# Ledger of designs, part 51: designed miniproteins, single chains, continued (5)

Each design is a single chain, and the fold is of that chain. pLDDT is the mean over its residues in the fold that is shown.

## One batch from the design tools (miniprotein)

Design m17752
Fold by ESMFold2-Fast:
Structure m17752 (fold): chain A 101 residues (1-101)
Amino acid sequence: SMEKRKEMEKLREEVNKLLKEIFKEVLPKMSPIEAARAAILISAVDFNLQLAIKTGNPEFAREALEDAEEFAELATKKDPSVKEKMEEVIEKVRKILEITE
């Protein structure tokens, strides 16, 4: 439905905002290789969420969740203070998954 699409788009915007804030916070503590990996994971989350919303296929939302969880492990290892923001990201991605299922 159009209402479910709008809800998912809002969740995606919130995910992107939080990931940008987290990345800015952890970036100074990362090696160049870790920073490149983090950037790829963040990009993959957004790309997969876009596909989940466009297609309604929950597999893309699952891939976004896996990428977000991998980024969470990397980010919280570098800066434990971002843990709460990463938990919020994962919860929002999980909500998109629930809407697509």
Scores: mean pLDDT 91

Design m17753
Fold by ESMFold2-Fast:
Structure m17753 (fold): chain A 57 residues (1-57)
Amino acid sequence: RGEKVRRALEARGLAVSALSDQILFVEDPEALLANVTDEQLEALARLLGVPVSEFLA
């Protein structure tokens, strides 16, 4: 799951730090990627303009 989120960010030229500063405003983006919830995946999918299935395949 976290690796697919990381790839989606990289495809858009975004670093993982964008999760704290620009996207979800979390303090620890690596901890979020390790424990990402389905609700957080849906939020990321909407913000990045991709279907949530991209993170689940």
Scores: mean pLDDT 70

Design m17754
Fold by ESMFold2-Fast:
Structure m17754 (fold): chain A 58 residues (1-58)
Amino acid sequence: AEVTKEAVVHIPASAGPALAAWEAAYVMETDPRVVAVEARAEPLSADTVRLTLTSTLA
C-alpha cells in the first residue's frame, strides 16, 4: 500500500531539502509498517515550502 501526505511549511526555502530528509528518516525509524519513503520539498516562495511524503507500506 502507498500513502501520500502533503504539508505547507513556513521555513526558508533553503531548509526544504533538510526537512524532507529528516521527515523521511523519522518515518522509516518510527513506523515498522513502512518499507520505503520518498520525500520531496518544493519551494513555493522564499519562506514557504510544500513537503510531500510518500510512504510504501508492507
Scores: mean pLDDT 79

Design m17755
Fold by ESMFold2-Fast:
Structure m17755 (fold): chain A 93 residues (1-93)
Amino acid sequence: MAEEEERRALAERLRELHERLRAALAAGDEAEVERLLEEAAELFTELAKEKGWDVSRELYLRALRIEALALRGTPEEEVRRLAEPIRAELEAR
């Protein structure tokens, strides 16, 4: 039970970080964006360790950076093009 609560807490914190990332990008707060990306990377490392995920921390960071680019107003076509290799790699797992 405690382990399940810890896993749920980590997953919820990761979701909250994604939402805060969107808010920070909408506000144009680049310093907060970088801070949130670092927090998400640390939480991902803990979750991957607990669940034995085959997804690397680097792959997760690349996905987050692409999401940040989309939220910064990068054209959707470019964002989709950059996301395709990552999505394919995740699907191959």
Scores: mean pLDDT 65

Design m17756
Fold by ESMFold2-Fast:
Structure m17756 (fold): chain A 68 residues (1-68)
Amino acid sequence: MEALSLEEARAALDTLRDHLLATPSLSTEEKVAAVRAAGEELRTLVPAEDHAAFDAHLAALLAELRAA
Protein backbone atom coordinates (compact mmCIF):
# COMPACT_ATOMS: atom_id res chain seq x y z
CA MET A 1 0.00 0.00 0.00
CA GLU A 2 1.38 3.38 -1.04
CA ALA A 3 1.51 6.21 1.52
CA LEU A 4 -1.36 8.71 1.43
CA SER A 5 -0.57 12.39 0.92
CA LEU A 6 -1.58 14.76 3.72
CA GLU A 7 -4.18 16.24 1.32
CA GLU A 8 -5.72 12.80 0.63
CA ALA A 9 -5.85 11.91 4.34
CA ARG A 10 -7.45 15.27 5.23
CA ALA A 11 -10.01 14.85 2.41
CA ALA A 12 -10.91 11.37 3.71
CA LEU A 13 -11.47 12.73 7.25
CA ASP A 14 -13.50 15.69 5.89
CA THR A 15 -15.73 13.30 3.89
CA LEU A 16 -16.32 11.16 6.99
CA ARG A 17 -17.02 14.28 9.12
CA ASP A 18 -19.61 15.51 6.57
CA HIS A 19 -21.30 12.08 6.51
CA LEU A 20 -21.43 11.90 10.34
CA LEU A 21 -22.79 15.47 10.67
CA ALA A 22 -25.56 14.49 8.19
CA THR A 23 -26.49 11.55 10.50
CA PRO A 24 -28.37 13.09 13.49
CA SER A 25 -29.31 9.63 14.90
CA LEU A 26 -25.66 9.08 15.94
CA SER A 27 -24.54 10.41 19.35
CA THR A 28 -21.60 12.82 19.63
CA GLU A 29 -19.66 9.99 21.35
CA GLU A 30 -20.30 7.62 18.39
CA LYS A 31 -19.26 10.29 15.86
CA VAL A 32 -16.07 11.08 17.81
CA ALA A 33 -15.23 7.35 18.08
CA ALA A 34 -15.71 6.88 14.30
CA VAL A 35 -13.44 9.84 13.42
CA ARG A 36 -10.79 8.71 15.95
CA ALA A 37 -10.75 5.17 14.50
CA ALA A 38 -10.48 6.48 10.92
CA GLY A 39 -7.80 8.99 12.00
CA GLU A 40 -5.72 6.23 13.64
CA GLU A 41 -5.79 4.11 10.45
CA LEU A 42 -5.11 7.06 8.11
CA ARG A 43 -2.24 8.31 10.30
CA THR A 44 -0.33 5.03 9.66
CA LEU A 45 -0.48 5.83 5.89
CA VAL A 46 0.62 9.50 6.17
CA PRO A 47 4.36 10.37 5.96
CA ALA A 48 5.93 10.99 9.40
CA GLU A 49 6.87 14.60 8.49
CA ASP A 50 3.14 15.37 7.98
CA HIS A 51 1.91 13.78 11.23
CA ALA A 52 1.81 17.10 13.16
CA ALA A 53 -0.36 18.76 10.48
CA PHE A 54 -2.57 15.64 10.27
CA ASP A 55 -2.96 15.53 14.08
CA ALA A 56 -3.95 19.23 14.10
CA HIS A 57 -6.61 18.62 11.41
CA LEU A 58 -7.96 15.56 13.28
CA ALA A 59 -8.12 17.56 16.55
CA ALA A 60 -10.07 20.34 14.79
CA LEU A 61 -12.60 17.83 13.38
CA LEU A 62 -13.06 16.21 16.80
CA ALA A 63 -13.67 19.67 18.32
CA GLU A 64 -16.29 20.43 15.60
CA LEU A 65 -18.12 17.15 16.32
CA ARG A 66 -18.10 17.82 20.09
CA ALA A 67 -19.39 21.39 19.57
CA ALA A 68 -22.26 20.25 17.32
Scores: mean pLDDT 82

Design m17757
Fold by ESMFold2-Fast:
Structure m17757 (fold): chain A 97 residues (1-97)
Amino acid sequence: MKKVVIEEEVRAPLATEAAVAAQKAVEELVEAIRAGADEGEARVTGIGEGPGRRAVLTINVRARREDGKIVVEIELRREATGAPAAANGVARGTAVY
């Protein structure tokens, strides 16, 4: 059984850069499973900083083969500090390829 692990950190003011890195990680995991891996995981961390503010966006991706399909699970976690209305959240999604 072969497992692939990808870890990336992106320092960017916008979540877009972290999302692009996560999309590339998904593509790499799907390709690795098509090439014979049974599972893989990736973590992309985006860090945005500003005056009196820090935001960390963590995107966790897990991919595996189930019933001849490639199942990708994505968890998006956001933590913000230094703001009166700091937004902390977790979102999850699943895609099948």
Scores: mean pLDDT 69

Design m17758
Fold by ESMFold2-Fast:
Structure m17758 (fold): chain A 86 residues (1-86)
Amino acid sequence: HMMELREKFEEIIEQLKEDLARLKELVAANPDDQELRDQVIQGLERALPGLEKLKKYLEEKGLTDLAEKVDEIIEEIKKLIEELKK
């Protein structure tokens, strides 16, 4: 059970990293699109509480290495939000 759970969370984390990379590419390709930036900021800010809950859940299950990877994604998201705001 724990091994199967770990594999599923590794897949989720990998997908999150891919999605974030695609958002960065999309914004970089459209540097003058203010509406796109606002939508990306709103989407990322909305996602943060869910990622914080996921991190806490992983820590509680002893999957601390996966929780660290989620924390890295949270920090990348916060950095991207700050970069996109100005």
Scores: mean pLDDT 84

Design m17759
Fold by ESMFold2-Fast:
Formats: C-alpha cells, sequence, structure tokens
Structure m17759 (fold): chain A 91 residues (1-91)
C-alpha cells in the first residue's frame, strides 16, 4: 500500500534530523510536512474543525521554522512536540 503524504513527510524529516542533514534539507522536509498538514486540515475542516485547526497550526509552525532555517536541534524538538500533539488528538 502507498504511504500517506503525512507519514512520508514525517519519516523523511525524522531521517534528515537523525542523519544531521544540512539546514537546507531540513527546511525542505519541513515545507513538505507543512503541505501535508494543510491538506489534512482542508479534508477535516467540515467534519472535525478542532482537528483541522490543530493541523493548520502545525502546518504554519513547520513553514515558519523552514523560513527561519532551523537547527537540527530545533527540528528534533518540533518532531517531539508534533508527536505529543497527535497523541493528545487521538486520545
Amino acid sequence: PRASPLSQALFELKQAVEKNAPVETIAEKLRKLSEAYRQLAEEHAETDPERAQVYRELAERADKMADEKPSNEEAKKFLEEVGKVLRELDA
């Protein structure tokens, strides 16, 4: 089965962080992640507005971090925070 855009984007960002990739690579993966979250926000906007808002906020944060050329440490912290937010959303 084909991996979802979100799963693929999260995997690629995690791999880039673990390999201590250049800031440009991390920024590119963050932009891809932001795009995946924006798509999910639109898909959930009418059926689950609260979940859609969370996805929109994660997308905005990923884009902002990408624009600011994040350190590897900052990207790692963001991944940890995303994991926590998603766990709370599914609880």
Scores: mean pLDDT 82

Design m17760
Fold by ESMFold2-Fast:
Structure m17760 (fold): chain A 66 residues (1-66)
Amino acid sequence: MELSEEEREEAKRRAIEALRRHFPHASEEVLTEAAERALEVYESTGLEFDEEAFVMIALNVAREML
């Protein structure tokens, strides 16, 4: 997977937005950490970027943290 610094920041922002809808009472720190962990997991797959798959990974990571 090839993501620029800007693409990584955009992906994290979009994941945090989705996570906020599912976990409205979670802190921004927890949501940011979940998005960063999800990005690390996604990048390890070597697949081309798919936003839907990335958001699903972020939701799973957040559930494990909360």
Scores: mean pLDDT 75

Design m17761
Fold by ESMFold2-Fast:
Structure m17761 (fold): chain A 70 residues (1-70)
Amino acid sequence: SAMEEEARRAIEEAERAMELGREYLAQGDVATALSAYHGAAELAREVAWTEEARRLLEEAERNKQEALAS
């Protein structure tokens, strides 16, 4: 369905934003990493009716907290 395809695209974009956030954090760019994790959380929130998106949202929020603690 169109909704399933839309959710899959949002999940893929959220996963890419999470990976980008991890790369920036590894380079010491905490501010850009936080922006990327925030973007991932927003993308996952849009399709949070799926279990996959809810897990990504939880991971993004956890990564944001860990980056802030660094």
Scores: mean pLDDT 86

Design m17762
Fold by ESMFold2-Fast:
Structure m17762 (fold): chain A 66 residues (1-66)
Amino acid sequence: SLEQKAANYFTAGQLLYVGAELENDPEGYKLAAENFEKSAQYDEQAGNTEAAERSRKLAEEVRKKA
């Protein structure tokens, strides 16, 4: 489902973010942000606008660390 795809990308983003924080890795932050952006796209398609907005905000904050 679209919701499951959103959840999968969100989880991938979280794992990548934790790894990037441990290593202070700009590429890792970029990959984490991309996964949060994909999560937001699937949530938006599923009609979960609030979840999509939350994920987009996370992606923006994470990109600032790259």
Scores: mean pLDDT 88

Design m17763
Fold by ESMFold2-Fast:
Structure m17763 (fold): chain A 71 residues (1-71)
Amino acid sequence: SEEEEKRAEEIGKQAEKLVIDYYNKLATDEANKLSDPEERQKLIDELNKKAQEMGKKYGEKAKEFVKKRLE
């Protein structure tokens, strides 16, 4: 149903956000150990890219899992 599809989408987005938030916090904590602004930015960029990739992947998996369970 449309409601089941919306619920699966919501859970997928929530999972994506949690993964992204985790990597962003990790990036901030690790970057704060670096005194050089250039090295800090480079590390943040690398971990932010990974956050987006992993967030999207796990968000899609969570959505699929929920959609399958609600059928």
Scores: mean pLDDT 82

Design m17764
Fold by ESMFold2-Fast:
Structure m17764 (fold): chain A 69 residues (1-69)
Amino acid sequence: MEVIKEAVSELLGVDPVQDTDDFFALGGNEELAEQLVRKLKERNLELSVEDIFKNPTIEGLSKVVQRTG
């Protein structure tokens, strides 16, 4: 969860980010969702853009994210 919160905070310029915050409500869009996927891959976490659209909250994302290493 902390890694996802940090990535969203860095990407969208918002702090603090709460577990109940919606990525799109914070100002996210499809292009930023693609950038979030890339940031998480750099941290050994795997998500698709589709996962973000289906699970837009930080808590929802933390439940569907896969660890790659």
Scores: mean pLDDT 81

Design m17765
Fold by ESMFold2-Fast:
Structure m17765 (fold): chain A 69 residues (1-69)
Amino acid sequence: SHHLVEEVKKAIEKGVDELKKVLADRIINGEFLTPEQIQQLKEYAEKKGDKEAIKVLKEYEDVVKLLNG
């Protein structure tokens, strides 16, 4: 599960469509990133100036919060 951060970082490097796919697959399979992992990934995207990746990660964080109550 700690390798999920590296998988999502690779998806960010490939582009927003791959990032959306990888995060959707995590939701479908019930394999969620922790709040700390999501924050680390948002900081990674911010360092790269990838505003679309930041938006997608925030949307994923909101979905995870809804699913966990």
Scores: mean pLDDT 82

Design m17766
Fold by ESMFold2-Fast:
Structure m17766 (fold): chain A 95 residues (1-95)
Amino acid sequence: SMAEAERRAEEELERLIAADAAELRRQGASEAEIERAIAEGREAYEAARAEGMTPEELIEQLRRVREALERALREAERRGDAETAERARALLEEL
């Protein structure tokens, strides 16, 4: 049902937010920076929904982009490509 799909999308969004917060803490980000990132992420999600994107479509798109960036980061780190690794980390922080 639509209500179940929306609930699952919200649960997945919360999981992604929690994962991002944990990563930011590992990087030494302040609690204020983490709270700001969470707020910005929620605002972006709500804006996309207002434009007609379904919660399920948004979460799936965010997941694919995140997986691609995480792969790029791992490959860059393995190759010692510090510039590409830094760009991938910056993009992950924007999600």
Scores: mean pLDDT 69

Design m17767
Fold by ESMFold2-Fast:
Structure m17767 (fold): chain A 77 residues (1-77)
Amino acid sequence: LSEQQQKDALESLARMVQSVTEQAISRTENPEAQRLLEEAGKLLVKSIKYKMEGNDKKAEELFKEARELLKKADEIL
């Protein structure tokens, strides 16, 4: 894939992550779960941004943090 095609794919993925996160937040009435989902969504978008910049190590680190927040949100829902 060209560098442009790879960036376009990652941009599309970031938009999908934002959309899914917004939908999840709108479906819960638990304010702590809403906060955790919001923070996880932001970390996922940052992870994609670092991947676009070629910083795979930082991208993976942020992705792991996001997964921990999603697990915590699931435990209180």
Scores: mean pLDDT 79

Design m17768
Fold by ESMFold2-Fast:
Order: C-alpha cells, then sequence, then structure tokens
Structure m17768 (fold): chain A 77 residues (1-77)
C-alpha cells in the first residue's frame, strides 16, 4: 500500500512540476476566491507533509511543489 501511494505521489509531483505554469494560470483564472484556493493548498500541503512523515518519501516532493505553487499564487494575486 505505501509503495503504491509513493508511486502515485511521485507521479503527482512530476505532473505538478511539468504543468507548473499551466496550474498557476488555471488557479489565477479560477472563479473561486483566492483565499479559498490558498486554504485548499494549505490543506493539501499539510496532508502531503503528513504522508512524508509516515514514510511516503515522494509526498515530500508533492509538498514542495505545492508550496512553490502557493508562493507563486500569493505573489501574483
Amino acid sequence: MKEEINKAAAEMARELRERFDEALEELLNSEQPIEEILEQLDRLIEGARKLAEEGVEAAEEVARALEELKRALEERA
């Protein structure tokens, strides 16, 4: 189970990095209030950090990618 979760996390981290600019533009053009988007990102970062603490190493990469996305969104919003 953890191995499958780690593989999924690694794929997600890769996708986030490859689509960083597209994801940022999508969030900036979202109909959702920026504060709600930032809160959702915070929850996802916390979840990824918790998984990394539990031994899902690739979740650390997901957390870092999400933190970078959040920072870029805060800078441009």
Scores: mean pLDDT 79

Design m17769
Fold by ESMFold2-Fast:
Structure m17769 (fold): chain A 65 residues (1-65)
Amino acid sequence: VIEEALKAIEEYGKLSDKEEAEDLKEKALSPLGAEEVLEGARELVEKKKKELEQKELEKKLEDLL
């Protein structure tokens, strides 16, 4: 669980704020925080990936016009 949470946090950090990722990493290392952080980090990564994909599509459409 902790290893999976750390991987999800690292992925989130690559897509957005590295400082926020470090805060999540500290929370994941707590005995009760790992499962909550894993769930939250996965949601943040998924949301950010979809947001970036949507904006990239919008840019491509605008560039073609």
Scores: mean pLDDT 70

Design m17770
Fold by ESMFold2-Fast:
Structure m17770 (fold): chain A 109 residues (1-109)
Amino acid sequence: MKKVSQKEMTEIAREGLRLLTELIRQGVSFVDAMNQAIEEVAKKFDVDERVAQTVLMAALGLLSNAQAARLLGVSQAAVSAVVRAVAPLREEVDRALEERKARIAAEAA
């Protein structure tokens, strides 16, 4: 996709991170959870899966703001604003992953 608004990117990131957290807590692998979140968000917001993937990867810190801005055809400031807006939701993803690690470690003991 050539262009998305900052508001649209923020909504995509919020929904994507929310779904990712839910799927991780359900025991879905990170890769499968990412793929499902990307597909559901792309369908919900009527955007290309590559747009949804780029926004979600930027929100997770897997792409730099500069790389995401280039791929999405937006300013780095817009990407930075989205990443900051969804930081609490990213912390929930990180928490769900740490809870999974702790559970695996406890079950292995």
Scores: mean pLDDT 84

Design m17771
Fold by ESMFold2-Fast:
Structure m17771 (fold): chain A 75 residues (1-75)
Amino acid sequence: EMEKLEEEAKKAEEALKAGKDEEAIEHLKKMGYSENAAKMLVYQHNSTLDSPPLSPEEVAMLEAAIAELRAIQAA
């Protein structure tokens, strides 16, 4: 189980470096992240590279992902 999580983490990182955001999201989901949390992590990585302006849709995704992370932290 732990080795499989490490493998998925490596694949997510490789996909992010290759610019394959959709593939990275799928690997993050396999690691136990929700779709919203995975999308937020991918978005954050891309935002630090290019600093694109946030759209209202992206802000909503970030807020949802933060709420999920807070729920996980509180549980």
Scores: mean pLDDT 69

Design m17772
Fold by ESMFold2-Fast:
Structure m17772 (fold): chain A 59 residues (1-59)
Amino acid sequence: MSVLEVGLAELDKIKAMADQGKSYQEIGDELGLTPQQVKHMYELAKAGTAEPLLRAAVE
């Protein structure tokens, strides 16, 4: 597995912070990333978790 920009652990953290109501700007500041980087990583994390959520629905 190759990490080019942000690792998989960072994707999970970004998603968790967004769930807290933080904006991409705030998340970027917290993790030392740009809002553009955060947005890109968040899209990947969200898309990747969509399928499990669809099957599980409510837990």
Scores: mean pLDDT 66

Design m17773
Fold by ESMFold2-Fast:
Structure m17773 (fold): chain A 94 residues (1-94)
Amino acid sequence: MEKIEEALEEAKKLIEEELKDDEEAKKEAIKLVEKAAEGIKEGLEEFLKSHPDWSEEKKEQIEEIAAESIVSFAHMEIAIEKLIKRNEELKKLK
């Protein structure tokens, strides 16, 4: 599951860079990404246990897809936080 750990670290760095000016949004996004990564890792481990006959190449491909999902989730959380801020700014306009 090394790819999952690497993806989580990449996701955290993306959140820290993109949300650096909003400490609360950054903390919330990191918390959600860590929780998502833990769930994905647990689900993947159970799934692989149910398929012991799968080739190492196929197992590696599934782990790679799981890793990509974590990074995609981080991008989604960043987009949502930015959208919330933009909506708050718009509500202050006449």
Scores: mean pLDDT 80

Design m17774
Fold by ESMFold2-Fast:
Structure m17774 (fold): chain A 79 residues (1-79)
Amino acid sequence: EKELEEKRKRFVEWLKKSYETIKEFLANPEEVLKDEEKRRLIENTILYLKIQGLITPSNDLVETLKKALEVIEKILKEL
């Protein structure tokens, strides 16, 4: 039970960090694009959501990121 709770906490922390990083990108894309770690976090988050069938990425990155935020918010409310 505790091991599963700690894995859940780490997953929730990763989702929250991903959510805040995507919000930061939408507010100030130039600063986030300079940060390789933040770019990789966004890319990995989109890939995760796509693999889980939770989003269908479009050619519009901003549209894809907005859909990702809505999905992440829903997941965080259910956890």
Scores: mean pLDDT 81

Design m17775
Fold by ESMFold2-Fast:
Structure m17775 (fold): chain A 64 residues (1-64)
Amino acid sequence: SEEVARKLAGGYTYGASGRLEEAIRYAKEAGASEEDARALAEHANAGDSVAATRYGQRIAAQGL
């Protein structure tokens, strides 16, 4: 959904900017588990866009 995609984009953007708590909150609102939300945020913060994208895809697929 557009809402899930928007929340995941927020999670990635805040993670990449070092705002890990906000990134985790957005990913969890998209339906992520605590573990997946933290992984997305930490990989985005590290500049690992490939891993962050894979976690985002996993969250989106399970958020149905």
Scores: mean pLDDT 81

Design m17776
Fold by ESMFold2-Fast:
Structure m17776 (fold): chain A 95 residues (1-95)
Amino acid sequence: SAVEELLEAALNRDEEKIRAILDKLLSKSSDYALKVVKEVDKILRKQGKFDELRFLYETVLDYTIENKVDKKLRDYAIERLIELGVEELREVVLK
């Protein structure tokens, strides 16, 4: 499935594979790409794979900016990266 392919690429921090999968997903629809990314996010969070999740969103953000495509996916990636950054700061500062 598309979820399994993107999950594997994210776990391996394979930027090229993530980009190739995003291209394929976005060729179907923006909403489908967002759905697949959200399902992978849920799995990575359950596994405590926050570094891999951050890498996924950084790659998604870079892809959407570089190709000037999909404002919804770009904005979603920005929001998740801010959220992950705030959680990381809370762990360090608030103890």
Scores: mean pLDDT 82

Design m17777
Fold by ESMFold2-Fast:
Structure m17777 (fold): chain A 96 residues (1-96)
Amino acid sequence: DEARRLLEEALRYAERALEAAVRAGDREAVRHLSTAIQHIQLALDNLDNKELALQYLDRAIEALEEAIRASKSEEARRHAEEAKRKVEEAKRLLEE
């Protein structure tokens, strides 16, 4: 499933962004990235429920946008931007 693969890639990038934010001591970015990771995981767990998965992906995108805005670390911001691109692509596939 292409959507699942993209979300698994998004999760990897979001986790890398979280690690970079933790190293930078960026508590605000850490909070938003943790929220994004949770919503990506919830979307993955609910891919059979398209409406619910799309709601979780919208929340993940919002959290990633907050993380990108908050990020003090260029590395954290770059990985969060990659995660956001993958979530948006997965969302497009689920929307048909």
Scores: mean pLDDT 91

Design m17778
Fold by ESMFold2-Fast:
Structure m17778 (fold): chain A 61 residues (1-61)
Amino acid sequence: SSEKQKERLRTLRLFFQIVKESEEWLLENASLPPEVRALMEKNIELLEKEIKKIDEKIKQL
């Protein structure tokens, strides 16, 4: 059902949000090599795109 699909998407969104916030915390609080910092920044961008896609899917259900 669409309600169960929405709930699964919200759970997936929450997981991506937690991972994103964890990576943002590391960028702010940890001393990271420039190459690692760039990789984490790229990962945050990808997570933001995935979260936006999930939000769009939820709106369509």
Scores: mean pLDDT 88

Design m17779
Fold by ESMFold2-Fast:
Structure m17779 (fold): chain A 87 residues (1-87)
Amino acid sequence: MYRVEVRTLDGEVLGVLENASEERVIAILESLGVSRERAREAIRNGEEVRVEVKGLSGIAALMSLGVSLEKARSVEGKEVVVRVTRV
């Protein structure tokens, strides 16, 4: 199982998803514009991924991670950091 945390570049926590499956983490990262290969690499290595939040799909992906609509909209067109940790 995995924990997914979304932060601003300044380190503000926007949202956290607990007990995610690998497939769910990949699907969320793909919704944020990350390739499946890069998503798998980040999961395998416990790496942070920087992603630009684009359009309604990006906003919806952030909301699925527990980010409020207000916060998700505030970072539209900006980069966020997604950290995936194995738990």
Scores: mean pLDDT 84

Design m17780
Fold by ESMFold2-Fast:
Structure m17780 (fold): chain A 73 residues (1-73)
Amino acid sequence: MIEEIKEQAIERLEGEAKKLVEELGEKAAIEKLRQLKADMEAELPSLSEEEQEIAEEALKKMDEIIKELEEKL
C-alpha cells in the first residue's frame, strides 16, 4: 500500500533527522537535510508516479523538520 510506504518513509526520515541533530547539532543537521532535500528534488523527474508521490511527501516532511530546527536557532 502506498500509504504504508509513505508512513515508513516519513518515520525513517524523522529518525534520521533526530539522529543527525543528536550527533551533529541543529545547525549541521539543517545543512545535511537541505543537501538531502536538494538531491531528492533532482531525482524527482526520473522517478515513477508512485515513487514521486512518496518522494513529494518526504520532501514536504523535510521542509517541516528544517523549519522547526531553524526556529530553534
Scores: mean pLDDT 80

Design m17781
Fold by ESMFold2-Fast:
Structure m17781 (fold): chain A 107 residues (1-107)
Amino acid sequence: SPAAERAARAVATGASFGGAIAMEYALQDGPEGAKKGAEIGSQLVADAAERAGHPEVAQWAREGGKQGAELFKKASETGGPEMGADGAAYGVSLAAQKAFEAARKAS
C-alpha cells in the first residue's frame, strides 16, 4: 500500500541518517566513537522501525547494534578510525535493509 511504502522509505531514510551519524562518531572519537556511533545509529533505526509499526525489527536493531558496537570498536582499534567508521555505517545499513523488508512484508 502507499502508506506501507512511505513507512518503509521513512525507515530507510532514518537508517541512512543513522549510518551517517555512526560514521561521524567513529571518525571523531576513534574506537570509542565507533562503538558509540553504532549504538546511536542502531537506536535511530530501531526508533524508525517502531514508528513504522515493527517493534520486532526495532528489537533486532537494538540487539544487533549492541553486538556490532564491540566489533566496530575492535575494527577501529586494529584498522584505524576509517575501518571503524565503515563497519558502523555498514551495520546500520544492514539493520535498515531488514527494517525495510519487514515494513514491506507487513503490508
Scores: mean pLDDT 70

Design m17782
Fold by ESMFold2-Fast:
Structure m17782 (fold): chain A 68 residues (1-68)
Amino acid sequence: DIKTALEKLIEVAERYIAGARAQGKDDLAARFEEVLKRLKEMLEKGSTDKAEINKLAGELVDLINEYA
């Protein structure tokens, strides 16, 4: 379910934004916020573009690796 996948990615992004801001990593938090914005836009539009969701998931994973 694409909606469920988008909702899970949004939850992950929001969690890491909170963590990054708590650590004073505002630049990293802003980069997570750009991915979050795109995920929310897809959810609002009812997008079924699995390729774009996979791309955004990959961008999120890259940011998570940078956070660590």
Scores: mean pLDDT 85

Design m17783
Fold by ESMFold2-Fast:
Structure m17783 (fold): chain A 94 residues (1-94)
Amino acid sequence: MLKEKIEKVVEEMAEKYGLTEEEKERVLKSLLELEKIAGRELDEKEIRHRAEIFALFEVARRKRTDIKEAEVAIKFLEMIDEVDAEVAARQAAL
């Protein structure tokens, strides 16, 4: 019964936030893991609040995994290499 309630809430969040099947499965898995870690039955209000937080997290992840995220990751790696080169140069100058 509790698992059926969680599944229904996840479906509602999937419709509300336009989640993909993979995102929906991650939200469901996160809620089931949260119940397991809590060691107690979650109430319906807590399930809804947590499901909405996880759904928003998946929407944020999807927006971050658009083309711009790959570009940001590449630029971040380039910036790390540049900082490491400057630190090495400063230590050699001492």
Scores: mean pLDDT 69

Design m17784
Fold by ESMFold2-Fast:
Structure m17784 (fold): chain A 76 residues (1-76)
Amino acid sequence: MDKTIQSAELLQQMADALDAGDIATANAIAEQWMALTGRTDLLDDLKARIREDPQRTADSLRMIADFLKEQARRDS
């Protein structure tokens, strides 16, 4: 699977979990996304942002996911 598409899918799933108020699922998906991207040092910061403003974080994650999906289609 293309890492860019997989990354976008995880970001969208994380946003959906946050919209549902499922912070535990969002945190678990964040761990998967950070492992996929190799940015595990940013995991605690992402979890803090999820706690601080889950709705804004969800909106941002969806925008990034859409951008990555478009880029993957153009690069494929």
Scores: mean pLDDT 79

Design m17785
Fold by ESMFold2-Fast:
Structure m17785 (fold): chain A 81 residues (1-81)
Amino acid sequence: PRTPPVPLPKLEVSEEEKEEIEKKVDEIFASQPPGRVLAPSPEERKILEKYLQINYKEVSPRKYLARALLSLAELEEERLR
């Protein structure tokens, strides 16, 4: 099967790139309508994937939400098959 959840490899980024990715992730979260979750665009999906690859020392609810949005995008893609 080609659809098991595979962990993304650790991404080494500069502090500047990390801040830019975090800013874009915050913008994605802020664009979500109240009471609903929308599947991210292909560009937003790439940003969320990069965010999940960045190593954090602490458990963040933001990482859980980013993973949930990516899963929603994958489910929408699967639905169109």
Scores: mean pLDDT 66

Design m17786
Fold by ESMFold2-Fast:
Structure m17786 (fold): chain A 99 residues (1-99)
Amino acid sequence: DVEKLEEELEEALRNKDWLRVAELLLEAAEKENTPAAASMRLAAEITLALPEASPEQVLTALRALRAGVPMERAAEIAGVPLLAPEQQAAVRAALEAAR
């Protein structure tokens, strides 16, 4: 339910638990069919694929991918390892939905 999701999201944001924020955003995005939900899903997929990455690295990767930079180059720019093939597929699907 939306109210429970909002409460859990506020707690995760207060605690700066970015991995939990990503999980909750993915759950929220699944309940909505809007461009904003697609963008939240893209951010969540990148965060979940890179749990060791800082929020700044995730944001850099997100910006590069949205600008049309190839996944290998986006990883280099963000200073993160290249995603596994299954995570690359999930991120590509989310990126297509966010257009």
Scores: mean pLDDT 71

